# Designs tried in a protein design run: designed miniproteins, single chains, continued (3). Part 101

Each design is a single chain, and the fold is of that chain. pLDDT is the mean over its residues in the fold that is shown.

## One batch from the design tools (miniprotein)

Design m11501
Fold by ESMFold2-Fast:
Structure m11501 (fold): chain A 70 residues (1-70)
Amino acid sequence: SAVEEALGKALQELGQAGVVTADEGQAASIAYINALNEGKSAKEGADAAVAALEALGKDDAAAAVREAVA
């Protein structure tokens, strides 16, 4: 989906820029996958990825992901 592609690109760019570590990016990706496995939409999955980054204190990364998937 467009949301999944936007999320993946945003996480890749944040990782390349050193804003998120590999573990932090993986946590966001796992939150997205878990939401989809629970029957949630791609948009709800992206919201779960944002929440995972916020829980890690990565507020700038969470904001960047939120903007990318809007």
Scores: mean pLDDT 87

Design m11502
Fold by ESMFold2-Fast:
Structure m11502 (fold): chain A 90 residues (1-90)
Amino acid sequence: GPLTDFILEQAKKYGVSFTDEGIDGFSNDSILSGYPGRDILLDFLEMISELKPGIVIGKEHVERFRKVLGKYGGPGADLEKLYEELKKSL
């Protein structure tokens, strides 16, 4: 769908790949694909390209991102702390 295509295009732009299970897990999770999680993770793709060039994001990465967003995300989130914890999940 349009969201999946957009995420894959952004990932390709930054040299980041997804497995089928990884993109499916991202696109079908309301926390990851909804506001503000989607925007946070799209911004994180640029950081991933620098930290782990050529990384392939699988199901396990997406599950870790979900846990981080569940704990450190949400209204009034400290975005600096959130991105530090996302980097540790790679």
Scores: mean pLDDT 79

Design m11503
Fold by ESMFold2-Fast:
Structure m11503 (fold): chain A 86 residues (1-86)
Amino acid sequence: TTYEVHKVNTFEEAATVLREAIAKDPRSRFSVTGVDRQGREVLSADFDLTTPVEGDPQAQLDSILTLVGRHMERLNAFPSEVKVWT
């Protein structure tokens, strides 16, 4: 299995990478890494859209991103990278 690593500095950049990846292949698995103020990894959020989705895959992604963003806020973390498995 091959994967791509995308370095990001903001949640908005991470969201853009994920939206583009899903548009390219909605069957891909994704991971978002959150780091603390010292740059230490404190969160890895893994998800996929391989389960049949009712409605718009973009809307499902936005729901997942909202949950991940809330969890990062609780940890005082910010996204550092997105991994996409093909």
Scores: mean pLDDT 76

Design m11504
Fold by ESMFold2-Fast:
Structure m11504 (fold): chain A 67 residues (1-67)
Amino acid sequence: SASKAARDRLIAHAEKEGRERLVRLLREAEEAEKNGRVEEFEKEHAEEIEELEAELRPAAEAARAAR
C-alpha cells in the first residue's frame, strides 16, 4: 500500500513535469514487482535509474516537505 502510494505520487509528479520516460519507467517498475522481475529490471535500466534518482532527489524532498 505505502509503496504503491509512493509510486503513484511519483508518476503523477512525472506526468505534471512532462517526463514521459520517467512515467514509463515507473510503470514498468510496478509491473516488474508484480512479476518478480525487479532484479532484471534494475539491471536492464541501471543507468537510467541512477540518472533519474539524481534528478528526482529534489522533487522527492519537496514532496516530503509538502506532507
Scores: mean pLDDT 70

Design m11505
Fold by ESMFold2-Fast:
Structure m11505 (fold): chain A 89 residues (1-89)
Amino acid sequence: HMEELRRRIEELRAQVDPEALEKARKTVKDIYEKYKNDKEKFIQALLDYIREHPDDVALIVAAAEYLLEGEFSDPELAEKLIRHAEFVR
């Protein structure tokens, strides 16, 4: 359920540095602006960046927030990313 996913994102968000989270949100937004007319390229670029920074919980939280509430909504992918963040935490 979307509410459970939101709660899990909130729990992870509480554990990350607010400055790191804001920087991560800007990174996700920059990736979106670069690929804003192509959902597949946006998702691929986002996943490639996360793969390069797999322990960056703030980045994963920002990405999951965007995939839940952004223009290229993908709640299933958001849940998979949150599960990864919960594992590496």
Scores: mean pLDDT 82

Design m11506
Fold by ESMFold2-Fast:
Structure m11506 (fold): chain A 76 residues (1-76)
Amino acid sequence: SPLERLERFLAEVLEQLEALSKTQTPQQVLDQARVQAVDLERLLQEALAAGADPARLQELVKPLLEKLKEIAEKAE
């Protein structure tokens, strides 16, 4: 389902950002996350079109947004 694809994508992206954070600068990690934002937007739209609850989608995305905020703070 679109929701299952989104959940898998979010888990994979979080794992990727954690791995990159060990070897790359915070700015390089943010640049990589920016590339993946296009796929995230598409998957979110597909899940919404399939009838996914917006509140549930916010909960699923929250860990990624919190991780990106943490990395952005370190990039300064």
Scores: mean pLDDT 82

Design m11507
Fold by ESMFold2-Fast:
Structure m11507 (fold): chain A 70 residues (1-70)
Amino acid sequence: SEVERAKRELREATREYKELKADPNAPASKYTGAALRVIGAVVDLELLARKGKVSWEEAEEAAKEAGVGI
């Protein structure tokens, strides 16, 4: 459940970030907020791996699927 929510949040955060990057009218503050959301989602997934709730390999694969590295 926590792992599923973290993976979903990472996918949603990265989609939002991509959409804002594609929008020439998006203000810089929105880019910053979206970037921080992606960082937070990656950190949450890393913390789950540190707690042994997901393997590092599975966490890395989820990040790769979302288009980010960890």
Scores: mean pLDDT 80

Design m11508
Fold by ESMFold2-Fast:
Formats: C-alpha cells, structure tokens, sequence
Structure m11508 (fold): chain A 97 residues (1-97)
C-alpha cells in the first residue's frame, strides 16, 4: 500500500511538472487531468497499473472526442502529450512490480 501510493504520487507529480512546462494550454490541461485521475483512482483502491491505464484511457477519450475540431498542428501536439503520458505510465507500472 505505502509503496504503491509513493509510486502513484511520483507519477502525478511528474505529470504536474510536465503541465507547468507545457506551452500548449490543451496539452497542459490533459497532463493536469491525468494527474488528478491518478490520485482519485488510488483513493478508490485501484492499483498503480489500473490508475495509470484509467488516466491514459481518459486522455485518449478526450483526444478522440476533440479530433474532428483539431488542426493538424493541434493534433500533433496532443499526440506528443499522449505519448509522454504513456511513457510515464509505463515507468510507474514497472516500478510497482
């Protein structure tokens, strides 16, 4: 329990740090949302893997919902953001093993 909470908190902190450094306001909001979802999922008793997958799923759902309204440049920015969330999520999952 303690170890999983520490890993999840680091995951959320990394996402918040990326949000603070992100110039694109939509990508910034996705990073902040993902961090919030990770923390809430852990409060609900989810594992680090479940929390990470849940956060990534929500980020992808938001991207898909907005896809018809995005320019090619905005799409590329969001795709880079999603890839970064996936990389950090995978790292957290490996640390939780």
Amino acid sequence: MEKDREIAEKFAEELEKLADEEPNPVVRSIFRLAASIVRKAMERGMTVEEAARYALGWARMLYDAELPFLTPEQRADLERGLKRIEEIANKAIEEAK
Scores: mean pLDDT 79

Design m11509
Fold by ESMFold2-Fast:
Structure m11509 (fold): chain A 70 residues (1-70)
Amino acid sequence: SLELRLELARVLNVPESLARKLSPEELAKLGLDRIRANAAAVADDPVAARVGEHELARAEEKAREILAKA
């Protein structure tokens, strides 16, 4: 549904305009790929890397919960 796609977009910090064009699985992949890339970009900073890993884990859990309702 559109509502599920909008919820995924908000949780994963993806533009809502993309929620209208992409499937729930495509939105989850795009959002999680962005979070992984951001975490990788700060991997040399132990504090920033830990924050990035925590954010990724939280985003993956929330995306999984939302997708389970699809």
Scores: mean pLDDT 79

Design m11510
Fold by ESMFold2-Fast:
Structure m11510 (fold): chain A 72 residues (1-72)
Amino acid sequence: MLEEVAAQFAAYVEAQGGKVLSVEVDEEKQEIHIAYIDPSGVGVEAVIKAPEDPSVPSEVLSIKRMPAEELE
C-alpha cells in the first residue's frame, strides 16, 4: 500500500510537469519520502504519513523547499 501511494504521488508530480528525483518508502515509520523538482524549477522534499485507518486520507508531515539556485 505505501508503494502504491508513493507511485501515485510520483506519477502526479510528473503529470504536472515536475521531475521526480527519488522516492523512498519507510515501512517501519509508515512514511513516504519524495524528492522532486517542481514545474517552477524549485526543489522539494516532502514527507507523507500513510494512514493507519484506510478511511483516513494520507497526511503531509513536512515539506522542505530547496531553491535550485537562489535567484529572486
Scores: mean pLDDT 70

Design m11511
Fold by ESMFold2-Fast:
Structure m11511 (fold): chain A 87 residues (1-87)
Amino acid sequence: GETRLTEVDFVRDDPALTERRFPGLGDGKLVIAERDGVRTLEAVLGPQPEVLTAAVRQALEDARRRGLTSGFEQGQAVEDALRQALA
């Protein structure tokens, strides 16, 4: 199937919540490729793109190992990783 690229913040589709939790992210965005229901990180746009990319990639891999398949569950894992990386 066709690969879909989506710019998301992973925080429950709530921009106000994202701004409150990640004030250091600014205009940062996550670019996610979705292929046949599988989500992978392609890029991170933000204040520390390489660090954020590594953190998000690890969080998504850990979520996969735990059997977390919903965007909400993966979003929580990414949120925790971003909070640590931006601290």
Scores: mean pLDDT 57

Design m11512
Fold by ESMFold2-Fast:
Structure m11512 (fold): chain A 80 residues (1-80)
Amino acid sequence: SAEEVVEARDRFFDEYNRFLELIANKAPREEILAQLERIREAAKELIEALKKNPNASEEEVESAEKQVEELLKRLEELIA
C-alpha cells in the first residue's frame, strides 16, 4: 500500500541520517558498518513495499532498485 511505502521510505531515510551522524561524530568503524547494514535492511523493506503497491509500475520498482544500489555503493566507498 501507499502507507507501507511511506513508512518504509521514512525508515530508510532515518537509518541513512543516523549513518551520516555516525560519520560526522567519527564513530568506531564497527558502529558505522552496523548502521550500513541497517540501511541495507531498510532498503530491502522499501523495495518490497514498492513491489506490493498495486499502483507502482515495474519501471518505477526497477528505478528505485537502481537508485538504492547506487546509494549503497557510494556509502561503501565513503567508509573505505
Scores: mean pLDDT 86

Design m11513
Fold by ESMFold2-Fast:
Structure m11513 (fold): chain A 64 residues (1-64)
Amino acid sequence: AAAQLVTRTVTVTVPAGTSDAEAIGRAAELAEKETGGQVFSAELVAREERGDVTEATVRVTVLL
């Protein structure tokens, strides 16, 4: 069967002070759970501090 790469934008809400790497990791894990695919790359697109939480937007590429 042919494999397909798909890019998804995932926004995660994490505790304030969470590192970029940890936020990216959480978004990648969510993308794998949502798609059933395997993550090949993830990059942070945006980060917004909102009091007790940080909203991180991550671009994740998944193999389906």
Scores: mean pLDDT 81

Design m11514
Fold by ESMFold2-Fast:
Structure m11514 (fold): chain A 94 residues (1-94)
Amino acid sequence: DPELQRRVLEDLATMLGVSVEELEELIREAEENVDEENLKLARELIEEQREYLLALGSSEYNALVVAGYAAAGKLKSLGLPIGYAFLVVREIVG
């Protein structure tokens, strides 16, 4: 769903304090330089956080946005590219 995908990226960009264009560039860099272990870690972080938030009664949309943000923060704390979190969010929505 292109409208849902755009909305999720807009809300993530707002939460991060960046432009949508900056977020899309981080996704492109992750896609062009894919490390399968980093991508797997990002998927696991998002899946864990989404399951947790859904169990607390969050909507699927809110759970996805918050999980993406939380995963990006965790990747940053590990010194890993945050674009992997947003790439995974795009895969889930697309």
Scores: mean pLDDT 86

Design m11515
Fold by ESMFold2-Fast:
Structure m11515 (fold): chain A 66 residues (1-66)
Amino acid sequence: GEEEEQRLVDAAKELARKAALEKFGELPLSIEVEKVDDDTLKVVAETSKGTLVLTFSKSELLALLK
């Protein structure tokens, strides 16, 4: 449902923030989330030190939300 999709987007953004902190030591300046297909989200997180491009499956995100 639409609420589930929003929860998956929020989880993907949170994972991208954590990855940016681990890799660059800073929070991203911007995060963009794109639904590639029904089972895949693409996240682009930009920092002053570089850009992270991450892809997550719906099943991976759902496992983290439970």
Scores: mean pLDDT 80

Design m11516
Fold by ESMFold2-Fast:
Structure m11516 (fold): chain A 70 residues (1-70)
Amino acid sequence: SAVASLMRLADGDGDGSLSDAELEALLRMIESGALAPHIAELQRAAGLPVDGVFDDAARAAIRRFFRSGA
């Protein structure tokens, strides 16, 4: 899935979990547009509206999603 691919992309040490630094790197990639093709699936996985918009609430939801069991 796109979420699993994004987790692998952000998981720089390959331990299967994301640190705060890795989460911030993932969020920076989203803001840069590098992850635009995966944005809709990431929004669905994080429980967000599928509208292509990443605001502060979306960033908080993504952090919670990855910290809670990704």
Scores: mean pLDDT 66

Design m11517
Fold by ESMFold2-Fast:
Structure m11517 (fold): chain A 63 residues (1-63)
Amino acid sequence: SKEERIQLLQYIAEKYKEMKKNLTDEQIKKFKDFVNDLFIRLAKGEEVEKIREELDQKYKELK
């Protein structure tokens, strides 16, 4: 739904802010590239829940 997509975008923005405090510029760039790929997949109709899970996994790997 539109609400689920908005919530996902807000979640991504929040995680990005947290990452800026703890990660290098290069790691942040890699995260942005990953997020851009996720947005393309979301636009193609992939489930928000699946995209959220992959985002959470990527965030854990970068910590």
Scores: mean pLDDT 77

Design m11518
Fold by ESMFold2-Fast:
Structure m11518 (fold): chain A 94 residues (1-94)
Amino acid sequence: MTLSAEEAVRAVRALLAAARRAHAAGDWEQFELAIGSMVGLIEDHAAQFSPEQLREVAALLDELLALVRASPDPRVRGLAPKIEAVLARVRELA
């Protein structure tokens, strides 16, 4: 599905909210799915983001990274390098 930059940022915000709910519930499968969806959406749309949108997305990724690092599941913590790589790319574009 092709989204506008505005729609993509709103979807990233919604996916982070879903990730927070899954983390609070201990639902690591839903948490992993939310992370994968956020990363894919950001990768597909990062080139279309304004500098302000890139800064917002970087802040959302920083929050996601904190949740991943705080997770008791080592498989979930193993997702940190992928999120760090996407965050670095977003920061380079901003």
Scores: mean pLDDT 84

Design m11519
Fold by ESMFold2-Fast:
Structure m11519 (fold): chain A 81 residues (1-81)
Amino acid sequence: SATEARKEAVVATVEEFLANLKPAKEPVPPELVPLVTEATRRLAGQLRQLGRPDLADRVLALDVGEQALLLEKVAPLLVDP
């Protein structure tokens, strides 16, 4: 199903991002920091629900800039167009 494929895509995207992690070159604008932090917390909750608490813990350990880059890659997979 589309839902199952999306769940698998989210996990795969997070794993690939963490395996190829590069330092963030630019700071996140201060006004976006709370939004990035909240979205990352939600992503971590979803990863735990998918049976991947290891990925959730790693995602929460990233700096805000790295979290923002990850969210840019997974955002299209978190909503049904």
Scores: mean pLDDT 78

Design m11520
Fold by ESMFold2-Fast:
Structure m11520 (fold): chain A 100 residues (1-100)
Amino acid sequence: SGLETLIRVAEGEAAELSAKAAEYQKLVDGYENARKLIEEDPEKGQAELDKVLDEAGKKYGVTTREQAEAAVEKIRQNLADYQAGLEHARKLLEELRAKL
């Protein structure tokens, strides 16, 4: 029963981290795709970048475009760490389940 409770908590934590990692990946992908598009079509690429930064600003509660860009760039630089955290959580969950 104690082990089953720990597994349930770990499942919830892994699910939350999975959703967060997917959210960060989508944001980073949108940012990188917009930057690449600027090289091919500057007007369209800038419009897509503006959308990504506006969404990030609203989501992370920042008031300027510069703050939104800094937030996205920080997420981009740390994305591997967020993904590693998720993998670690999944491994701990597997270890707990193996004790059943």
Scores: mean pLDDT 83

Design m11521
Fold by ESMFold2-Fast:
Structure m11521 (fold): chain A 71 residues (1-71)
Amino acid sequence: SHMEEERKKKIEEYKRIVRKFITRDEEYIEKLLKKLESLPEEEQEKEIEEAIKIDKDFEEMLKEVDEEIDS
């Protein structure tokens, strides 16, 4: 149960990031999720971690750009 809930949270986070950076097409997002779920668990974890890193890097970049524009 705990592992299932944690995986659901990671999938939801991945879905949020995909919607943010790749597409807002729900059908395409679902296809991406099916592809992710077809991968070995180790590769799924790496893909999710990479997506989270991209999101964090992007937020940091936006913060720097906002600070420069306000200057």
Scores: mean pLDDT 78

Design m11522
Fold by ESMFold2-Fast:
Structure m11522 (fold): chain A 100 residues (1-100)
Amino acid sequence: MVEEFRRLVAEKLRKMFEEWKKANPESEASVEVSIAEDGSIIITLKVGEKELVIVLKPPKNKEELLEQFKTALLRALSWAPSEEAEELFKKLLEEIEELA
């Protein structure tokens, strides 16, 4: 169940970023989502030459996953070099909150 949830989160994030890129084709922002062998979700955020890697450890439940995402995205927002990057990170936070 928890492993299923992690896969669904990763798939939903990938789909969301595909839709974001289609809506903002000129944006320099890009996102890559992968799942490690231990179940950690790895999110790579790239804006121009800048890159931020976020690692979300395997959560025990949805609440832990949501807290990890919130903490990671607050870091991403403080790092964001542009308004486009900030909008992307805010949309990611909203998507995760709705999924939980």
Scores: mean pLDDT 68

Design m11523
Fold by ESMFold2-Fast:
Structure m11523 (fold): chain A 96 residues (1-96)
Amino acid sequence: DELFKLIEERFEAQIKLIEMHKKGEPEEKIQAFAEKYRPLETKIAELWEKMEPKEQAEALLKIAEEGEKVLEAAGVEKEKIEEVKKKLEELAKEYL
């Protein structure tokens, strides 16, 4: 699924941005990296609007999975990560 691949690539890029910031890399380098992945957000949104509710639900589950990794990289508490994941999974169930 192209959307699942784009979601994965976008979240992997977000993790790298967090890592670059933690390493104290120059802001200009971080911004340049972010610009490379900005078009992915537009593509994801365009695909999302063309999807059926079931496909949107499956995409929300993928976002929850990849989002967990981003929140972990950002140092968010595990309990809070589980809360966010559960809410996204509950939302997905409404469309399944």
Scores: mean pLDDT 75

Design m11524
Fold by ESMFold2-Fast:
Structure m11524 (fold): chain A 67 residues (1-67)
Amino acid sequence: TAAAMAKAIAILRATGSPAALEAAEAVEGKDPRQAFVALIAGLIANATTMSPEDAAAMVAALNEIPV
């Protein structure tokens, strides 16, 4: 859903790294393939530091992208 995508973008932006900000921008850019890759990269990079709720939101956002 749009809410899940927004939360995934917020999680990536909260990281504050240039790579995470680029990933958030790719998701906002509306390219489904780039958005999918960016969310996977964000999930992998933050898997060990992310709360279970944030991880679930990221997975939900991935499921909303038609790839």
Scores: mean pLDDT 63

Design m11525
Fold by ESMFold2-Fast:
Structure m11525 (fold): chain A 92 residues (1-92)
Amino acid sequence: SSVQELLERNARSLETLIEAMKTASPFERKLLAQVALGTLVTSQRILERIDPEAAERLRRLIDGMVEAIRNEDWDRFLELLREAVELIREVI
């Protein structure tokens, strides 16, 4: 379906951001993290219509990622981002 194709595209985009963040400067890392959050929020809104339980799980991961950004805990951010990508892939 078109929704599954959009979620697959979002998952691939997030995987690209994970790789980019590994070699990014501190400033670039903050920008890439904000781009990732935007994609995740969009994915959560899509999931609310097709899998509300997955949407709630993703929302909790997003909340943890926002906290990781505030604490500049990039290892935790990337850990949660990988979990979010796996969650999106489980639904499709």
Scores: mean pLDDT 91

Design m11526
Fold by ESMFold2-Fast:
Structure m11526 (fold): chain A 65 residues (1-65)
Amino acid sequence: ISSVEEAERVAYETAKRAVTHPNGASLLTALDLEAVAAEVEGRTEMAQAIRDGFRKGVEEALKEL
């Protein structure tokens, strides 16, 4: 698994978990900061993977509500 693929997977799992967690806002904030950090460092592909994983994770969790 490449670092980009791993980042998307971790972001997906974290976002999905965060939607159903009582303190999920903190997890979502941390994930957004990771994406911003990657973008600032010039790792655009990594930042996009984190954001894509986040979106997919939230969408999937909302289907279960």
Scores: mean pLDDT 76

Design m11527
Fold by ESMFold2-Fast:
Structure m11527 (fold): chain A 78 residues (1-78)
Amino acid sequence: TKEKIFEKILEKIEKAAKEANLSEEEKAEYEAYVPKLKEKIYNLTDPKEIGTALALAGAPDSVIEKYVGKELLEKMKA
């Protein structure tokens, strides 16, 4: 389901954010992306497409990698 996919992506993003020791600016950027991510996911079913949607929403690769992880980012680009 879209909810389950969203939960898995959020778990990865939250874990990456905790491990990355985000700055105040990066935390604000992450918080801004959560609503956009929800809107995009409600129209998508594939995690790779969700990551592509983040990129299309204007997230730089560094931000996507920081929040979703390098492995998922590479899968989205492949």
Scores: mean pLDDT 60

Design m11528
Fold by ESMFold2-Fast:
Structure m11528 (fold): chain A 82 residues (1-82)
Amino acid sequence: ASEENAEEAAEQLKKALIEAGVSEEEAEEAGRVLKEALLKAKNEEEAAIVAEAAALAVQTAYEGGSGKEAIRLLEEGLEKVE
C-alpha cells in the first residue's frame, strides 16, 4: 500500500477504536502498528493478513476487549509480514 493509504487506514482504525472505548494513546499506538505493517506487506496475501488483524482488533474492542489486545493482534499481523 502507499504511505498515504497506510496513514488513512491508521487514522480510521484509531477513530474506530476510540469510538469502541479504547484510550486515545492505545488507539494511536495501534494505528502506528497498522501503518508499519501495511508498508511492510510485500504482496496481496500479507496485506490481507494485516487487514484481517485490524478488523479483528476493532471487533475485539467492541466486544469489550482491551486496547492492549487490539495492539497485540496487530503486532501478530506485523510479525507475519516480516
Scores: mean pLDDT 76

Design m11529
Fold by ESMFold2-Fast:
Structure m11529 (fold): chain A 95 residues (1-95)
Amino acid sequence: SEIEKNLAAIEEVFNDPSAPLGVKQQAAFVLAETRAEELKPEEKEEVIRLLREMIRTMEELLRKAKETGSASEEDLAAMEEEIERARELIERLEE
């Protein structure tokens, strides 16, 4: 299926030491959402680390966007939802 092909590509990115941080963070998010129970302990630790770093970056961007008025209400809500989703994924992985 298309999803299985996309997951294989995401796993390659996650395991690529040369991949940009933001791309690895997105790969970690998708793996946490789709493959949480299949991750090895060391992979779970790396996914949690990347998601926590992503949350910190997004919270800073959200803060600046609110201060400058540079983002729409819809964009701000979408960022807040993504931050909360990442937190939920971390909680699920730590169980």
Scores: mean pLDDT 80

Design m11530
Fold by ESMFold2-Fast:
Structure m11530 (fold): chain A 91 residues (1-91)
Amino acid sequence: TAEEIARILGETAVRVLEEERAAGVLPEVTEEERERARAVGEGLGRQLASLPVEEAVAKLDALVAEARAHGPPRAAAIVEEAAARAKALLE
């Protein structure tokens, strides 16, 4: 469902911030920043649920590629797992 995909991406956005903080990429993550990240992730999840499956999958693959390019390995793994879960719900 759209709300399940929203929840997955919202939770994932927060977990990515925490992993970046743990890796020293970010000095501190405030509660307001966590809430903003969750809202952005949830919005993206709802948008993906409204797209054709092929387009939604392509966007999820792009998110995984971005996380691998920019983030610490643990953040990339979290995004990859979240993308797999979201793809399963889009089928």
Scores: mean pLDDT 80

Design m11531
Fold by ESMFold2-Fast:
Structure m11531 (fold): chain A 95 residues (1-95)
Amino acid sequence: MAEEKEREALEYLRKALEAVRKGDLEEAKKYAEKALEKLREAAELGSERAENALPAVEGALEAVEKGDGERAEHLLEAAIAILEGRAAEVPDPAA
């Protein structure tokens, strides 16, 4: 079910966000990768929210790999907001 995969992705995104807030970028990467897997599965099942959240999670993983915890936190919060239906798109970093 797309909704089940969305719920699993949301749980992993929240764990990744908690890890970033604690400064544990290795743990954050682990949970963000699991969230990305579940979001891809949900998108394949027709979830527009999952499809729209994918760029935010991919960007968060890139930020974690670069050691940018603040950027990673912002993008994980954006992905959670999109998946919960509180935002439609990733925030423009130039705005």
Scores: mean pLDDT 81

Design m11532
Fold by ESMFold2-Fast:
Structure m11532 (fold): chain A 87 residues (1-87)
Amino acid sequence: GDLTPEEAERLSTASKATDAVAYAGASLDEVLETLDLAVKAMAVATPEELKKLSDLSDEAIKAALAGKIDEAQKLAKEVVDLLKQLA
């Protein structure tokens, strides 16, 4: 495809952040708001910020899949808060 490895990493990170919020049981409106924030954040995020977003998103998804919904919601909130800081 025409995507650079850097662009592919940004898209992957945005997808993971959105998935983290969805897996934590967020409403459709909250998931769509997170997607909008993720798109905006991808324009400005540093490599270190992308790694932090990816790591937090992975931990939130793991917590949700393990049935630890309260932990998943806390981690998903940290993802959204970081996206808001970047947007």
Scores: mean pLDDT 84

Design m11533
Fold by ESMFold2-Fast:
Structure m11533 (fold): chain A 85 residues (1-85)
Amino acid sequence: VSDEEVEKEINKLKEVFKKVLDPERAEQITSSLNALLNDYKAGKVSIDNVKAFLKVLGSQIRETEDPESAEAAQKAIDEVLKKLS
């Protein structure tokens, strides 16, 4: 998987979160995803670390958001994970 593909998929995920989550929560998650992408591009984290982060993020969203928003967010995360495999 290329760095360009990772960046593209993470950016798609940010746009989905802005549409399906509360604005404040979407902003917090977007900041975390930006930090993750910067660390990945700097070689500080591997693609496996990126995937692990996304799995943890999905679990956190499921616990804190309503079921419909959590389902939409998890579907987007799963699509990104599939692309990064």
Scores: mean pLDDT 83

Design m11534
Fold by ESMFold2-Fast:
Structure m11534 (fold): chain A 69 residues (1-69)
Amino acid sequence: MDGGEAVGKLKGAAEGKPVSLEEATEAAKSHVEYLAEEEGVKKEDAKKGLVEAAKESGSEVLLEAAEAA
């Protein structure tokens, strides 16, 4: 899964679209790896930002996926 596809799936989960925890977790990992490798963001910072976004969305699936990344 590339960075753009991962972001799309994470946004879908945040909007309440049906995404499995496994798929959301894979998207979260892909997004964190993309930010680390392509954008030069530390994995820790990328993960922290994703967790905060998940908390704001209110999606338990997205929060669990972000914490697993």
Scores: mean pLDDT 76

Design m11535
Fold by ESMFold2-Fast:
Structure m11535 (fold): chain A 57 residues (1-57)
Amino acid sequence: SRAELLRAASERTGRSVATVSREARRVEQIYGIPVDEYLRNTAAGDDRPVLRRITTA
């Protein structure tokens, strides 16, 4: 599940899986957005829910 999300997010953003994984963990630490939620939103190309949470936090 997570591996598939990482690959999809990597393909969507043009970044390596390692880079996407590191960014997801940083976002979780700073903004409290779960890694899996960040990856799902990134893979779907929908940053709006994530940005909304970041603005609130």
Scores: mean pLDDT 70

